# Ledger of designs, part 103: designed miniproteins, single chains

Each design is a single chain, and the fold is of that chain. pLDDT is the mean over its residues in the fold that is shown.

## One batch from the design tools (miniprotein)

Design m3808
Fold by ESMFold2-Fast:
Structure m3808 (fold): chain A 78 residues (1-78)
Amino acid sequence: MAEEYREKGEEAWRAGDYRTAAEYFRKAADEYEKQGDYEGALESYDKAAKAYIAAGDLAGAREVGERMKALREKQEAS
């Protein structure tokens, strides 16, 4: 599922639908995190943040940025 969401995000990004791309990349990141793939989650959150910025959704980019910080702190605590 995570890879499917990532692929859909990349398709939406190529189509210029940055809002849809951000949503799919965020879903991919959530699934990677559930799998314990924190590197995949961080990469997908980074793509989601960039897509939110491209869509003009700075609040969405900020929320994803806070999620990435929390995930990095969780990794560092381990």
Scores: mean pLDDT 83

Design m3809
Fold by ESMFold2-Fast:
Structure m3809 (fold): chain A 75 residues (1-75)
Amino acid sequence: MSIEELIKRTVEELVKLGMEPSFAEETVKRIVELSLKGKIAEATRYITSLLKSGKLSPEQARVLARLMIEANAIS
């Protein structure tokens, strides 16, 4: 699976979970960028900060954690 395809599918999934489309796109791209660079600790802190600030539901956070693992496996 291509990185572009992974980004598109994850954005669509997050939007279905009630995330605003531009926020989903920004968040997915940031997680992918950090994961491809091996910056897993920074990606995890980013997800945690959004969850703690109420900007993510627990279900949305789980989708982003899965994305982080999948993107890191491709790199």
Scores: mean pLDDT 84

Design m3810
Fold by ESMFold2-Fast:
Structure m3810 (fold): chain A 81 residues (1-81)
Amino acid sequence: VSQQSKQQGANDFRSVALRYDPSSGDSLGTQLSNISSNSSGSTFSDQMLQTGQTLSQRTPDRSQDILSRINQVRLQTISSI
């Protein structure tokens, strides 16, 4: 039942990541999408946060915006699960 919500969260994350770093965002988004198929909601949520922190470290001048948007996607995904 929560599978579709996790996939939506992964897609939303990928969209955010691609806006800031198309090359790294695509790779990180794909990894998160693969995790969404085989993990619990809490594990997926933790992986989304960790992946967002990795992305923010690559673009430190935009890290606050990236983390804010990733946290919003994460909260929406958790509330849907």
Scores: mean pLDDT 71

Design m3811
Fold by ESMFold2-Fast:
Structure m3811 (fold): chain A 91 residues (1-91)
Amino acid sequence: DPLEKLREALENEDFEEAKKIFTEIVKSGNFRDIQLALDIIFEYAAKSDEETREKLIEILKDVLKELDLSPYEDFQLRQVILLMEKKIFTS
């Protein structure tokens, strides 16, 4: 289960593996899995310190830069980035 592997990578602070798993989920084009993966990342970011949140934001920004995303996928990633950045500014 790629969503379970993503949770495990994040809890182990293996951000390289988390990026790899997230990238494969996005490449799958399965909008439900993409949304659930973004929810997992956001929930983890919400309970994390500022440095960890910045790393997660950079992972999402790298995926936006590196992958040819549909307009829907691009929109979803940008929304999550914005919400995570707002939490950094308010922390």
Scores: mean pLDDT 81

Design m3812
Fold by ESMFold2-Fast:
Structure m3812 (fold): chain A 70 residues (1-70)
Amino acid sequence: SREEGKEKLLKALEEKGETKLAELLEKIEEAFEKGDRETLVEKITELAKLLGLDISREEIEEELKKLLAE
């Protein structure tokens, strides 16, 4: 039972690697809808790092400030 649970957990973790990206995108969308710029910057910065993008938090904050027009 424990070995079977471990195999299921490993498969769930493999799918969960993709799910973490989806959860991050969901949080970005929620922050955008709420107008929570600070959370939006934070979550987009985490997404950029996860994707290996060479974008700084400061660059993301400046672009979002322009897009949201405050």
Scores: mean pLDDT 68

Design m3813
Fold by ESMFold2-Fast:
Structure m3813 (fold): chain A 79 residues (1-79)
Amino acid sequence: SQEKIEEIKKLIKEIVELYKQIQEAYKAGDWEKAKELMAQLVEKVRKLFELMEQLPPEQREKMMKELKKELEKAEKEVE
């Protein structure tokens, strides 16, 4: 459904933002904050894959490609 696609896109954005925050926490030496953020990341990734499993194969592939592109951009920005 259209609502699922929008929720998936929102989760992808939130996952990318958490990834950046985790890298900042590691750089700052804030291990407790990094651990808390990592737990939030795991939960959002789990929900993302649960929603993706409910999509038709073509839409799932498109969303997976979008996730990979956004993570690659974030990795390049923080490293």
Scores: mean pLDDT 85

Design m3815
Fold by ESMFold2-Fast:
Structure m3815 (fold): chain A 60 residues (1-60)
Amino acid sequence: ASTTELARSVLFLARYAKKLGDKESAESVRQLAEGVLKTAEKNGDEEGAKYAREAIEVAS
């Protein structure tokens, strides 16, 4: 699976956690998004990095 696909999935989870108002789930998703961002940046995946950053913002 591509880092872009992972980042898109994490963004979906971040939006869902935000909608639920569950602070603990949002924090877990934020940590996952940070990991995906680091991998995307290491791989030069600009699109994946963009989605991962959006996921961090949504989960915050």
Scores: mean pLDDT 83

Design m3816
Fold by ESMFold2-Fast:
Structure m3816 (fold): chain A 70 residues (1-70)
Amino acid sequence: GTEEAIELAKEALRAVQRGDFDKARELLRKLLTLVSPEEAETILRFVARQYGFSEEVLEKALELLEELKK
């Protein structure tokens, strides 16, 4: 559900913030099993703003998400 997607996005952004890009990719892959890539981007942007992640952290998470799109 939406709550699950928000939690995965938040955990992925935290992983990026720590420099744990492998964990971030794992969490983003899980997010993509629940929502479309377009929805995942929207959720990441929302969560970053809501929970105070930096623009640099968001940008890196979006780069990793783009890498995982097919």
Scores: mean pLDDT 87

Design m3817
Fold by ESMFold2-Fast:
Structure m3817 (fold): chain A 77 residues (1-77)
Amino acid sequence: SEREEKLREELIKGLEELLKDESLSEEQKEKIKEIIELLKEGKLKEALGKMQELAKTDKELAEKLDKVVREAVEKSR
């Protein structure tokens, strides 16, 4: 669907901006890159699942990921 495609595009943009955050560890950045790759492949459910698993590892990262998801959802409406 066009809405799902737009949601994936907005998630990719938000995650690519998050990769510019110098406070993130190299391990966290690599996991975010894997999520971006899944989104580029159209694997939205797998990408969201990996985002949830990553969010469980660090509270500050969880807040940043939640913001990316909220902004992507709003922009894809």
Scores: mean pLDDT 87

Design m3818
Fold by ESMFold2-Fast:
Structure m3818 (fold): chain A 105 residues (1-105)
Amino acid sequence: SLTQSPSSITVKEGDTVTINYTASEDVGDKVLWFKQKPGEEPELLIRNASERVEGVDSRFSGSGSGTNYTLTISKVKKEDEATYYGRSIATNPPVWGGGTKLTVE
């Protein structure tokens, strides 16, 4: 089963990108979204499925409930190139999504 889709996506600056995380069971709102660049610490973007972390650009938004969760990046910039991960914390251990590699042309 696909825990995160797509696995990779290429977009142009100014586009909107949508990334999906699907849990095998209802996880409530216990979903986090992370941005990972090589050589950098993972950056937490979204908590509780839809709550943007302070200091995170308003172009990033989270939505969803139950088993299906979405990260949306609007007005994509070159600096948004990264791998994005959904993570459920409803269980122990937490369940990571497979990641989505975003490339900006």
Scores: mean pLDDT 84

Design m3819
Fold by ESMFold2-Fast:
Structure m3819 (fold): chain A 69 residues (1-69)
Amino acid sequence: SEAEEALKKAEEAVKKGDKVAAARYASQALREAIRNKDEEMIKRAVEILRKAGLPEVVIELALKEAEEG
C-alpha cells in the first residue's frame, strides 16, 4: 500500500539522517491511514515518527496536516 511504502521511505530517511524527509513521508503515511480509518496503520506511522527521533511539535504538525486532508 502507499502508506506502507511511505513508512519504508521514512525509515530509510532516518537512517540517512534526513529528518525532514522522514517527517514528510511519515506525515503522508498518516494522512493515508486517517483517510482510510486504519487505526493499525496510524499507530505504525506514529511509531516510525518516534523511531525517527522527531520532536513532539513535528509529530503534532504531522497529525494536524493528516487530519486536514
Scores: mean pLDDT 75

Design m3820
Fold by ESMFold2-Fast:
Structure m3820 (fold): chain A 51 residues (1-51)
Amino acid sequence: MKVINYYVERVKNAKNEEEIKKIIDEASHVYLDPEKRNEILNAIKEVLKKL
């Protein structure tokens, strides 16, 4: 929960698309477990859909 919230908050505070892509790239490489990575990436996608 807390890790997902950390990445979601960073995406909300991002100033441009390049920063968002860097955050997504970082999240993709932090966890080797596909399930954990997918949870974080899906949370980011939900935030982006509302923008």
Scores: mean pLDDT 74

Design m3821
Fold by ESMFold2-Fast:
Structure m3821 (fold): chain A 57 residues (1-57)
Amino acid sequence: GEIDEEKIEKILREKLGLSDEVLEALKRLIEAMKAGAPQEVIDELEEELIELLKKEK
């Protein structure tokens, strides 16, 4: 498909050294966007991802 989630996750893990927690949060955000979730839910998942990225770095 146009969005290869597994390939993107692999690249992020290998290139950026992201943890499983960050990858799971990213996957949840992508799934919510694909499902057309409310903006409030997307914002919450995005904030969680950003917080995890700050801890990772």
Scores: mean pLDDT 73

Design m3822
Fold by ESMFold2-Fast:
Structure m3822 (fold): chain A 60 residues (1-60)
Amino acid sequence: ASDDARVRAAAWAAREALEAGWSEEEALKKATQMVQALFGASEEEARRYAERGLREVLEE
């Protein structure tokens, strides 16, 4: 688990999407949207956190 709150929020959103049967691409999109909504990040910035969060979920 990351100490970065943005990565943790992204990982939570990605995990929920994957557990609901969504694809990795859909999970990445959901995680990106979550980081944008919670932290006011740009799409590009939010996607970097989303990619890290999804990776943490997939590597566990």
Scores: mean pLDDT 82

Design m3823
Fold by ESMFold2-Fast:
Structure m3823 (fold): chain A 71 residues (1-71)
Amino acid sequence: QGQEDADFAKAVSAVAEELRAAGPAGLTRDELIQRVTEKTGLSPETVERALDLLEKVGAAVRDADGRYHLA
């Protein structure tokens, strides 16, 4: 549990950092998952849950082209 909680927190931070680094162009879901997984070694499932949380709380927004941006 503690390690899974730490991995999730790390995934949330890493997703936010990748979205910030991408700037106005944003990232697709697949691009974001790939980049965060490659940088952190976290599972794609953990990264997906982190992105879903950020979208749910309005910290990440998806545009009409399916690209994610920091809100």
Scores: mean pLDDT 83

Design m3824
Fold by ESMFold2-Fast:
Structure m3824 (fold): chain A 106 residues (1-106)
Amino acid sequence: VNLVDRALAALLAQGEAAVPPLIEQLRSPDVLVRQQAALDLGLIGHPAAVEPLIDALENDPSVEVRAAAAVALGMIGHPAAVEPLRRALSDPSPRVRRAAERALAL
């Protein structure tokens, strides 16, 4: 979509306000909270989420969170994520490897 209308601008501004608390939720002790925060950050698509999502992709002990981070990075489509996603192709989990393959296909 190459047109930014008033509704889209308002949605993006509201999404930006959610980015800091969602980045905080990526560090939650609850795996489901971290997984959901990663996916929400991907849907918002704000570049400020890229480095926190790369950290989650490379360092989170949960397969589900690392897979969600790979999906989120694919949704955002930022060039800084390409090399971390290529490293994730060597993740011990086939679920994370598949998520990285799909993200790189975008």
Scores: mean pLDDT 81

Design m3825
Fold by ESMFold2-Fast:
Structure m3825 (fold): chain A 72 residues (1-72)
Amino acid sequence: NRELAEAVLKGAEGLAEKAESLGAEEAARKMRELGRELARLIEEGRYDEALELEERGLEEVARLVKEAVAKK
């Protein structure tokens, strides 16, 4: 589903921009990377792997944001 993949990629870009505004540059880069990988899996019809990657990837991004904020 190309439309879903495009929507996921756009959503990830928006979240990355918010992370950058908070000074979490590494989290922003990770979010963009996650969005691209999720879009690829969705386009390939690998929805179960996409869901697992989303859960794990969002936890990693949240950890990076918390770490960046804690260092300030």
Scores: mean pLDDT 81

Design m3826
Fold by ESMFold2-Fast:
Structure m3826 (fold): chain A 71 residues (1-71)
Amino acid sequence: KEEADKLIREGLNAAKKGDYETAVKLFEEALKIYEKEDPNPKFVYYLLSGIYRKLGDKEKAEEWEKKAKEA
């Protein structure tokens, strides 16, 4: 939906500026919207994995990547 797509775009813009914490929050909000219509929004899981790698959180990055691959 348009609202979730806007959150993804805002998150990508935050990540481009190096604001990875804001990017995570925006992607998590978009994920909640997507999950109501699609139980496995793989692309959002990959986005979260990438941002957690940039934050240095290897454990969370691997967790989201695994969820994306299993979806």
Scores: mean pLDDT 79

Design m3827
Fold by ESMFold2-Fast:
Structure m3827 (fold): chain A 74 residues (1-74)
Amino acid sequence: SIDEEVEQLRIQAGEAIAAGDKEKLRQVAEQLKKVIEKDPNNYKALYTLSTVLDALGKTEEAKEYFKKAQELYK
């Protein structure tokens, strides 16, 4: 399910951030973008993508996804 896929991607993102694994972070970002194409209002996927993009130094792109996630969480 989408929810299970998002949960696994959240775990992988956290592990990659802790390890400084930029290659894995790029892979997770691409998978999260595909999830968001299927479920554009998934706030957990949007939030996770924002943290991954920030860890990759893509600060402005990260900010856009973070704002979308916050709007949906409320």
Scores: mean pLDDT 86

Design m3828
Fold by ESMFold2-Fast:
Structure m3828 (fold): chain A 55 residues (1-55)
Amino acid sequence: SKVEEVVEEVRKMLEEGRPLPEIAQFVIDKAKELSEEERRRLFAEVGRLIHEHVA
C-alpha cells in the first residue's frame, strides 16, 4: 500500500541519519495525497517508528 511505501522510506531516512524536520516534511507532503484513514494509519506508524529509533 502507499502507507507501507512511505513508512519504509521513513525507516530508510532514519537509518541514513536524515534530520527529523526533513522526515516530518516528507511525511506531511505524502499525507496530502492519502485518504483520511490512510493518513491516520501513516501518522500512527511513523510515530511508532520514530519513537523506536530515538527513544
Scores: mean pLDDT 81

Design m3829
Fold by ESMFold2-Fast:
Structure m3829 (fold): chain A 67 residues (1-67)
Amino acid sequence: SMELKQRMLEIIGEILRLIGEIFDLEREIERNKDDKELVEKLKKEIKRLEEEIERLKKELEELEKKL
């Protein structure tokens, strides 16, 4: 259905956006490697985003089963 395909595209778009955010945070860590407090905060944010991506991937897999 078009509704399922649209939802899948929205999830794919969100996953790509989150991957982009992780790349930006990785760059910020590299630029601020001597700021241990900032690096710790950024690593925690990356971990949160990785967990969100994993959740979205599972949702995408369940939707693919319905196609």
Scores: mean pLDDT 88

Design m3830
Fold by ESMFold2-Fast:
Structure m3830 (fold): chain A 92 residues (1-92)
Amino acid sequence: SGGGPVPVGGSLTLSAKIPNLKEKVVSWYRQAPGEEEQFVGQISADGKATTYDPRVVGRFTISVDFAKETVYLQMSDLEAEDRAKYFAKASG
């Protein structure tokens, strides 16, 4: 997780390496300075089901590469509100 400045109207893909990804539910979160941690979206351990916060639905996509043990957050149609620290949390 992590990324530079987010350009308005642009796109950015973030990645996080998660050991034993096939056994993990992965959630993406973001946090702007002075704000509480906000849920962005989640992908199931089998990679077949995704859920998103209504503010990012249709603009953000979560995917996995099990061979690379990597989860991706693909962000499109970026808004100024999307400027935050992004990070992935795994649970299993």
Scores: mean pLDDT 82

Design m3831
Fold by ESMFold2-Fast:
Structure m3831 (fold): chain A 85 residues (1-85)
Amino acid sequence: MIYVFENGEFKKKLQEGESLTVDKSKKYYLATGSDAYKVLINGEEVMLLPANSYVRIENGKLINPINGEEVEVKDGDKISFEKAK
């Protein structure tokens, strides 16, 4: 599962197949637990997150701060996660 924080506040957990709809006015922090996940934007795989990692979404970018990988995100885009083994 993925832990969703909006503007520094915990909001919800996402399960596999669930999506977060991006609101460009918000800042997101999306954290993995014990499992690695593929990150998908509108059903397209854009990056791999290892266990005990996170991405940020701010200023139209999905950012992996560990490796500096960035992907463009639009308002209304759907972010989902698929478990990687």
Scores: mean pLDDT 82

Design m3832
Fold by ESMFold2-Fast:
Structure m3832 (fold): chain A 57 residues (1-57)
Amino acid sequence: MRYRVTTTFPDGTTQETEVEVAADPAQSRILRTSPVTAGAPLPASEKYPRSEVEAVA
């Protein structure tokens, strides 16, 4: 299955990494890592760095 991991850094930049996880760990691989991009102003209540994981069909 494929997952997209979006990481938000304390400076407001974000980076996206896509990974493919197979039933056999030896066949799992990183598919893509995006360049860092400038983010919106950070919410005061959030803890950073923050990662969000999304299943990609």
Scores: mean pLDDT 65

Design m3833
Fold by ESMFold2-Fast:
Parts: C-alpha cells; structure tokens; sequence
Structure m3833 (fold): chain A 73 residues (1-73)
C-alpha cells in the first residue's frame, strides 16, 4: 500500500513548489526557452520516471518542463 513519506513541513514546501512551477511555465511562454537535444532526452526520461512514481502524464510533463526552464533562467 502506498504511503506518503512527507512531514507536514514537506507538504507545505510542495505547495510552494507548485506555485513556482506555474510561474516557471509562464516565464517559458514569454521567454521561449530553447532546449538542446540532450536536454529534450533528459526531459523524456524524467517524464517516464514521473509516470513510474504514479504522477499523471499531464502533471509529469508540466513539472519536468518547469524544471528545465528554471535551469536556463
């Protein structure tokens, strides 16, 4: 049975990260961040890992994309 491994502090931190992720997506739309072919491959692998962790495909794509956009800021 799946159980969460987070403290109450970790859960609050995740809420803040979700807001930052939404901001990063908005920045991506405005700045049109260019990703290399290697980074696109890493993004695909990270999405795959997210799916294996039980994260829905749409959510995994958003999280991974935001992470790569932030890396280039």
Amino acid sequence: MEVYVFTEEDLKQLEKLKKLFEEALEIEKKEKVELSEEEKKLMEEAIKKGLEMGIPKEEAEKLVRARFVVKHL
Scores: mean pLDDT 64

Design m3834
Fold by ESMFold2-Fast:
Structure m3834 (fold): chain A 59 residues (1-59)
Amino acid sequence: MVDKEELEAEVEASMYVIAGAIYLRQGDLEGAKEYYRKAAEAAKDEELKKIYLEKAEEL
């Protein structure tokens, strides 16, 4: 059973990932990178944080 706070953080992180994808579509790599960083910051899962940070650094 997932805690409401954990679920809220996961939803917030996913919204940042979506925003980052939109910026990538627009060709704004700097905007995409910033939103992937925000997703990593919002995520509570250590594994997800690492994945999002790697995506931001790769851009």
Scores: mean pLDDT 78

Design m3835
Fold by ESMFold2-Fast:
Structure m3835 (fold): chain A 98 residues (1-98)
Amino acid sequence: MLEEAVEYAREAARYAREAAKASTNPEARELLEKAAEYAEEAARAAEEGDVEKALEYLGRAMGYLAEAKAVANEEALPYIEKAMEYLARAAEALRRAA
């Protein structure tokens, strides 16, 4: 389960970065880059076995994705939705490991 959480968090970061590339709004790009950074931090915490810290970072990443979704263009939305799905999958995997 912990290895799955790491993989899901990294996939979330990848999709957040793809969303940033598809974004025409600089504000959305900045929020999506922050979401990717926190998803990567969640993956690192999960690799270290720190479930509580990993869940905290996933929560922050999800917050930034939600803010980005509010200001994103249509082309970025599918990538934001995929990033949110992978963050949710990472959180479930972490909860099962705890």
Scores: mean pLDDT 88

Design m3836
Fold by ESMFold2-Fast:
Structure m3836 (fold): chain A 86 residues (1-86)
Amino acid sequence: NIEKGIEYFKKGDYEKAIEYFEKAKAEAEEKNDKKGLAKALALLGEVYRKMGDYEKAMEYFDKAVLILKELNDEELKEEIAKLLEE
């Protein structure tokens, strides 16, 4: 779902990107996958930022940052930063 979301995001199809990132978020929540949840939240924040919805973008980024602080995983932070460059 993240890979499909990124594909649509690169094409500028933000509605489809949100759909797939929301699916990734829901899957991570169901599986208690905090790393996957942080990635999905960060990507949702980036899509909303590109759409000019800065309030929604900040909400998602804040949630992602809180999870990253809990995990204290520098490798995951770098991975997410790299995903957001796309």
Scores: mean pLDDT 81

Design m3837
Fold by ESMFold2-Fast:
Structure m3837 (fold): chain A 55 residues (1-55)
Amino acid sequence: SPADLQAQIDGLVAQSQALTDQLLAETDPARRARLADQLAGVVRQIQGLQDQLDA
């Protein structure tokens, strides 16, 4: 349902904010790279779910 999709998007948005905050505080290059990869993955998931809502 659209409500279920919105709830998933809201959760992923919260996760992206937490990952962004952690990335800004992280000084280790290897951990920064992993956080950036995770953030990119979450952003792609948000975009996919948003496209489903917009259909």
Scores: mean pLDDT 88

Design m3838
Fold by ESMFold2-Fast:
Structure m3838 (fold): chain A 59 residues (1-59)
Amino acid sequence: SKEQQELLERARELLKKAREVLPSDKEKAQKLFQESLRLLAEGTDDERVKEALLKAAEG
């Protein structure tokens, strides 16, 4: 769906930002990474993968 594509695109943008800030701000990178995992979970149809991503996003 368009909603799934939008979530995946936003997740990729957050992952890129997390990588860019990781060397200077590990806490900010972690928060961006967690948000990307949450968006990936919302965009997936696999229940097991969704659970794993949400658990990872909790830290």
Scores: mean pLDDT 81

Design m3839
Fold by ESMFold2-Fast:
Structure m3839 (fold): chain A 70 residues (1-70)
Amino acid sequence: SLSAEEQAAVDEASALAKEAAAHAERGDYKTARELIEKLRELARQAREKGLEAAATVAEMGVRDLEELLE
């Protein structure tokens, strides 16, 4: 089971990814890119802290969103 800290980071990553996707779907690519950068920073911090599940969720979210914007 995940720690409370890691679960919170997973939830934040998921929320940021969903928000970025919603902005992209409506053509707001500026806000979508800003949210992707926040998600990248979350992935970096999670990886540095050893929060592997949160880092993986954030990294996958970035990848999926980059594909959506191509």
Scores: mean pLDDT 87

Design m3840
Fold by ESMFold2-Fast:
Structure m3840 (fold): chain A 76 residues (1-76)
Amino acid sequence: FLDTVEGRVLLALGALGGQGTVAELARESGLSPGTVSRALRRLEREGLVERIPGEPPVYRVTPEGVARVRELLEKE
């Protein structure tokens, strides 16, 4: 699961206490801001994260997103 961009972004959200900006998530995950932004859009569509409007916007993991991370960690 660490080989997926979405998995890395979800783990980075967990490491940051459940929410972060694109810049914070890029720093934590080691991915580019563009890659993080695209992954966050997909995760938002899946209901695994939510976007809080602002400048910059903050992305927060949902309870479903937390459950997904636990499932992925258990499969290791």
Scores: mean pLDDT 79

Design m3841
Fold by ESMFold2-Fast:
Structure m3841 (fold): chain A 65 residues (1-65)
Amino acid sequence: TTGERAAKAAREAAEKGDAAGAAASAWEFYQMGVGSRELARQAVAAANAGDAERAAEYAIKSAEA
């Protein structure tokens, strides 16, 4: 499903240390009606602040919600 693809993309971006990519995938996952808007927003905020580790953590949690 599209949700599964977004979750996979978020995990792969996080594994590569791509905070912005992970956050973008989490937001896309939320837009498909699956996952947490709050966690996706937190991932984007962390990525914008340059905190790759927190962005990845929130993105993975959003994808798994």
Scores: mean pLDDT 70

Design m3842
Fold by ESMFold2-Fast:
Structure m3842 (fold): chain A 71 residues (1-71)
Amino acid sequence: NVKELVEKGIEALKAGDFEEAIRYFTQALVDSAKQGNEEAVKYLQQAIRAAKAGDAEGAIKYAEQALKAAE
């Protein structure tokens, strides 16, 4: 479930666990790609890039956009 994976990634970011957040967002990206949801894939790619840069605020912003695309 893409939505659950993205929500877990956001929770990891709020806890300061960037590695765990990247892991969840990567799983959500793979599942979104399998579903053909290109919009969710693009936002998850941006969330992963922000998280890798240590930008929790940016990563959460992009992850919330991915949640909307997954609805």
Scores: mean pLDDT 88

Design m3843
Fold by ESMFold2-Fast:
Structure m3843 (fold): chain A 80 residues (1-80)
Amino acid sequence: ATEEAREALEKAKKAKTEEEALKYARKALDAAQSNPKDLEANRYAFEAAMEALKLSKTREQILEAIGLVLRALGLILDTP
């Protein structure tokens, strides 16, 4: 979970398009959700979502990226 989320974050950081960044942000969130008690994976999912938000240009992309940010924050808040 942690390594998958970290790899996805690194790919999101290197993304050249909004679609690519959103793809890896979703992958990072999926990895974090597979083990939601993994705080490091949850942080990587949050950071990947922020990278996607930074590259987002359309309302649809911005709303999707915000949704990913909020879901990652929910996982962080639910960790012990």
Scores: mean pLDDT 80

Design m3844
Fold by ESMFold2-Fast:
Structure m3844 (fold): chain A 86 residues (1-86)
Amino acid sequence: SMIDEIKKAIDNKQVAKAIELMIRLLKEGKEPPDEIIQKLADLLGVTPEEVREILRKAVEEGEKNGLTDKQMAILALSELARKRKA
């Protein structure tokens, strides 16, 4: 399943892949499970709430501007990296 693929990507530290798959779930109107959000948050040193907000904003901005899933994932990754450094 896509959830199992996301979990495997996080476990293998494939952050960009995990984010892209989570973007696909959100575009389908599906919320990523709390377990997956928590795993990614722990890996990146951010809060689960920050992960959810950044992913939601990346989808909203990306759909408005006709971005690809990969481009939305890059936006989300950039914001998550900024939060970790602040």
Scores: mean pLDDT 85

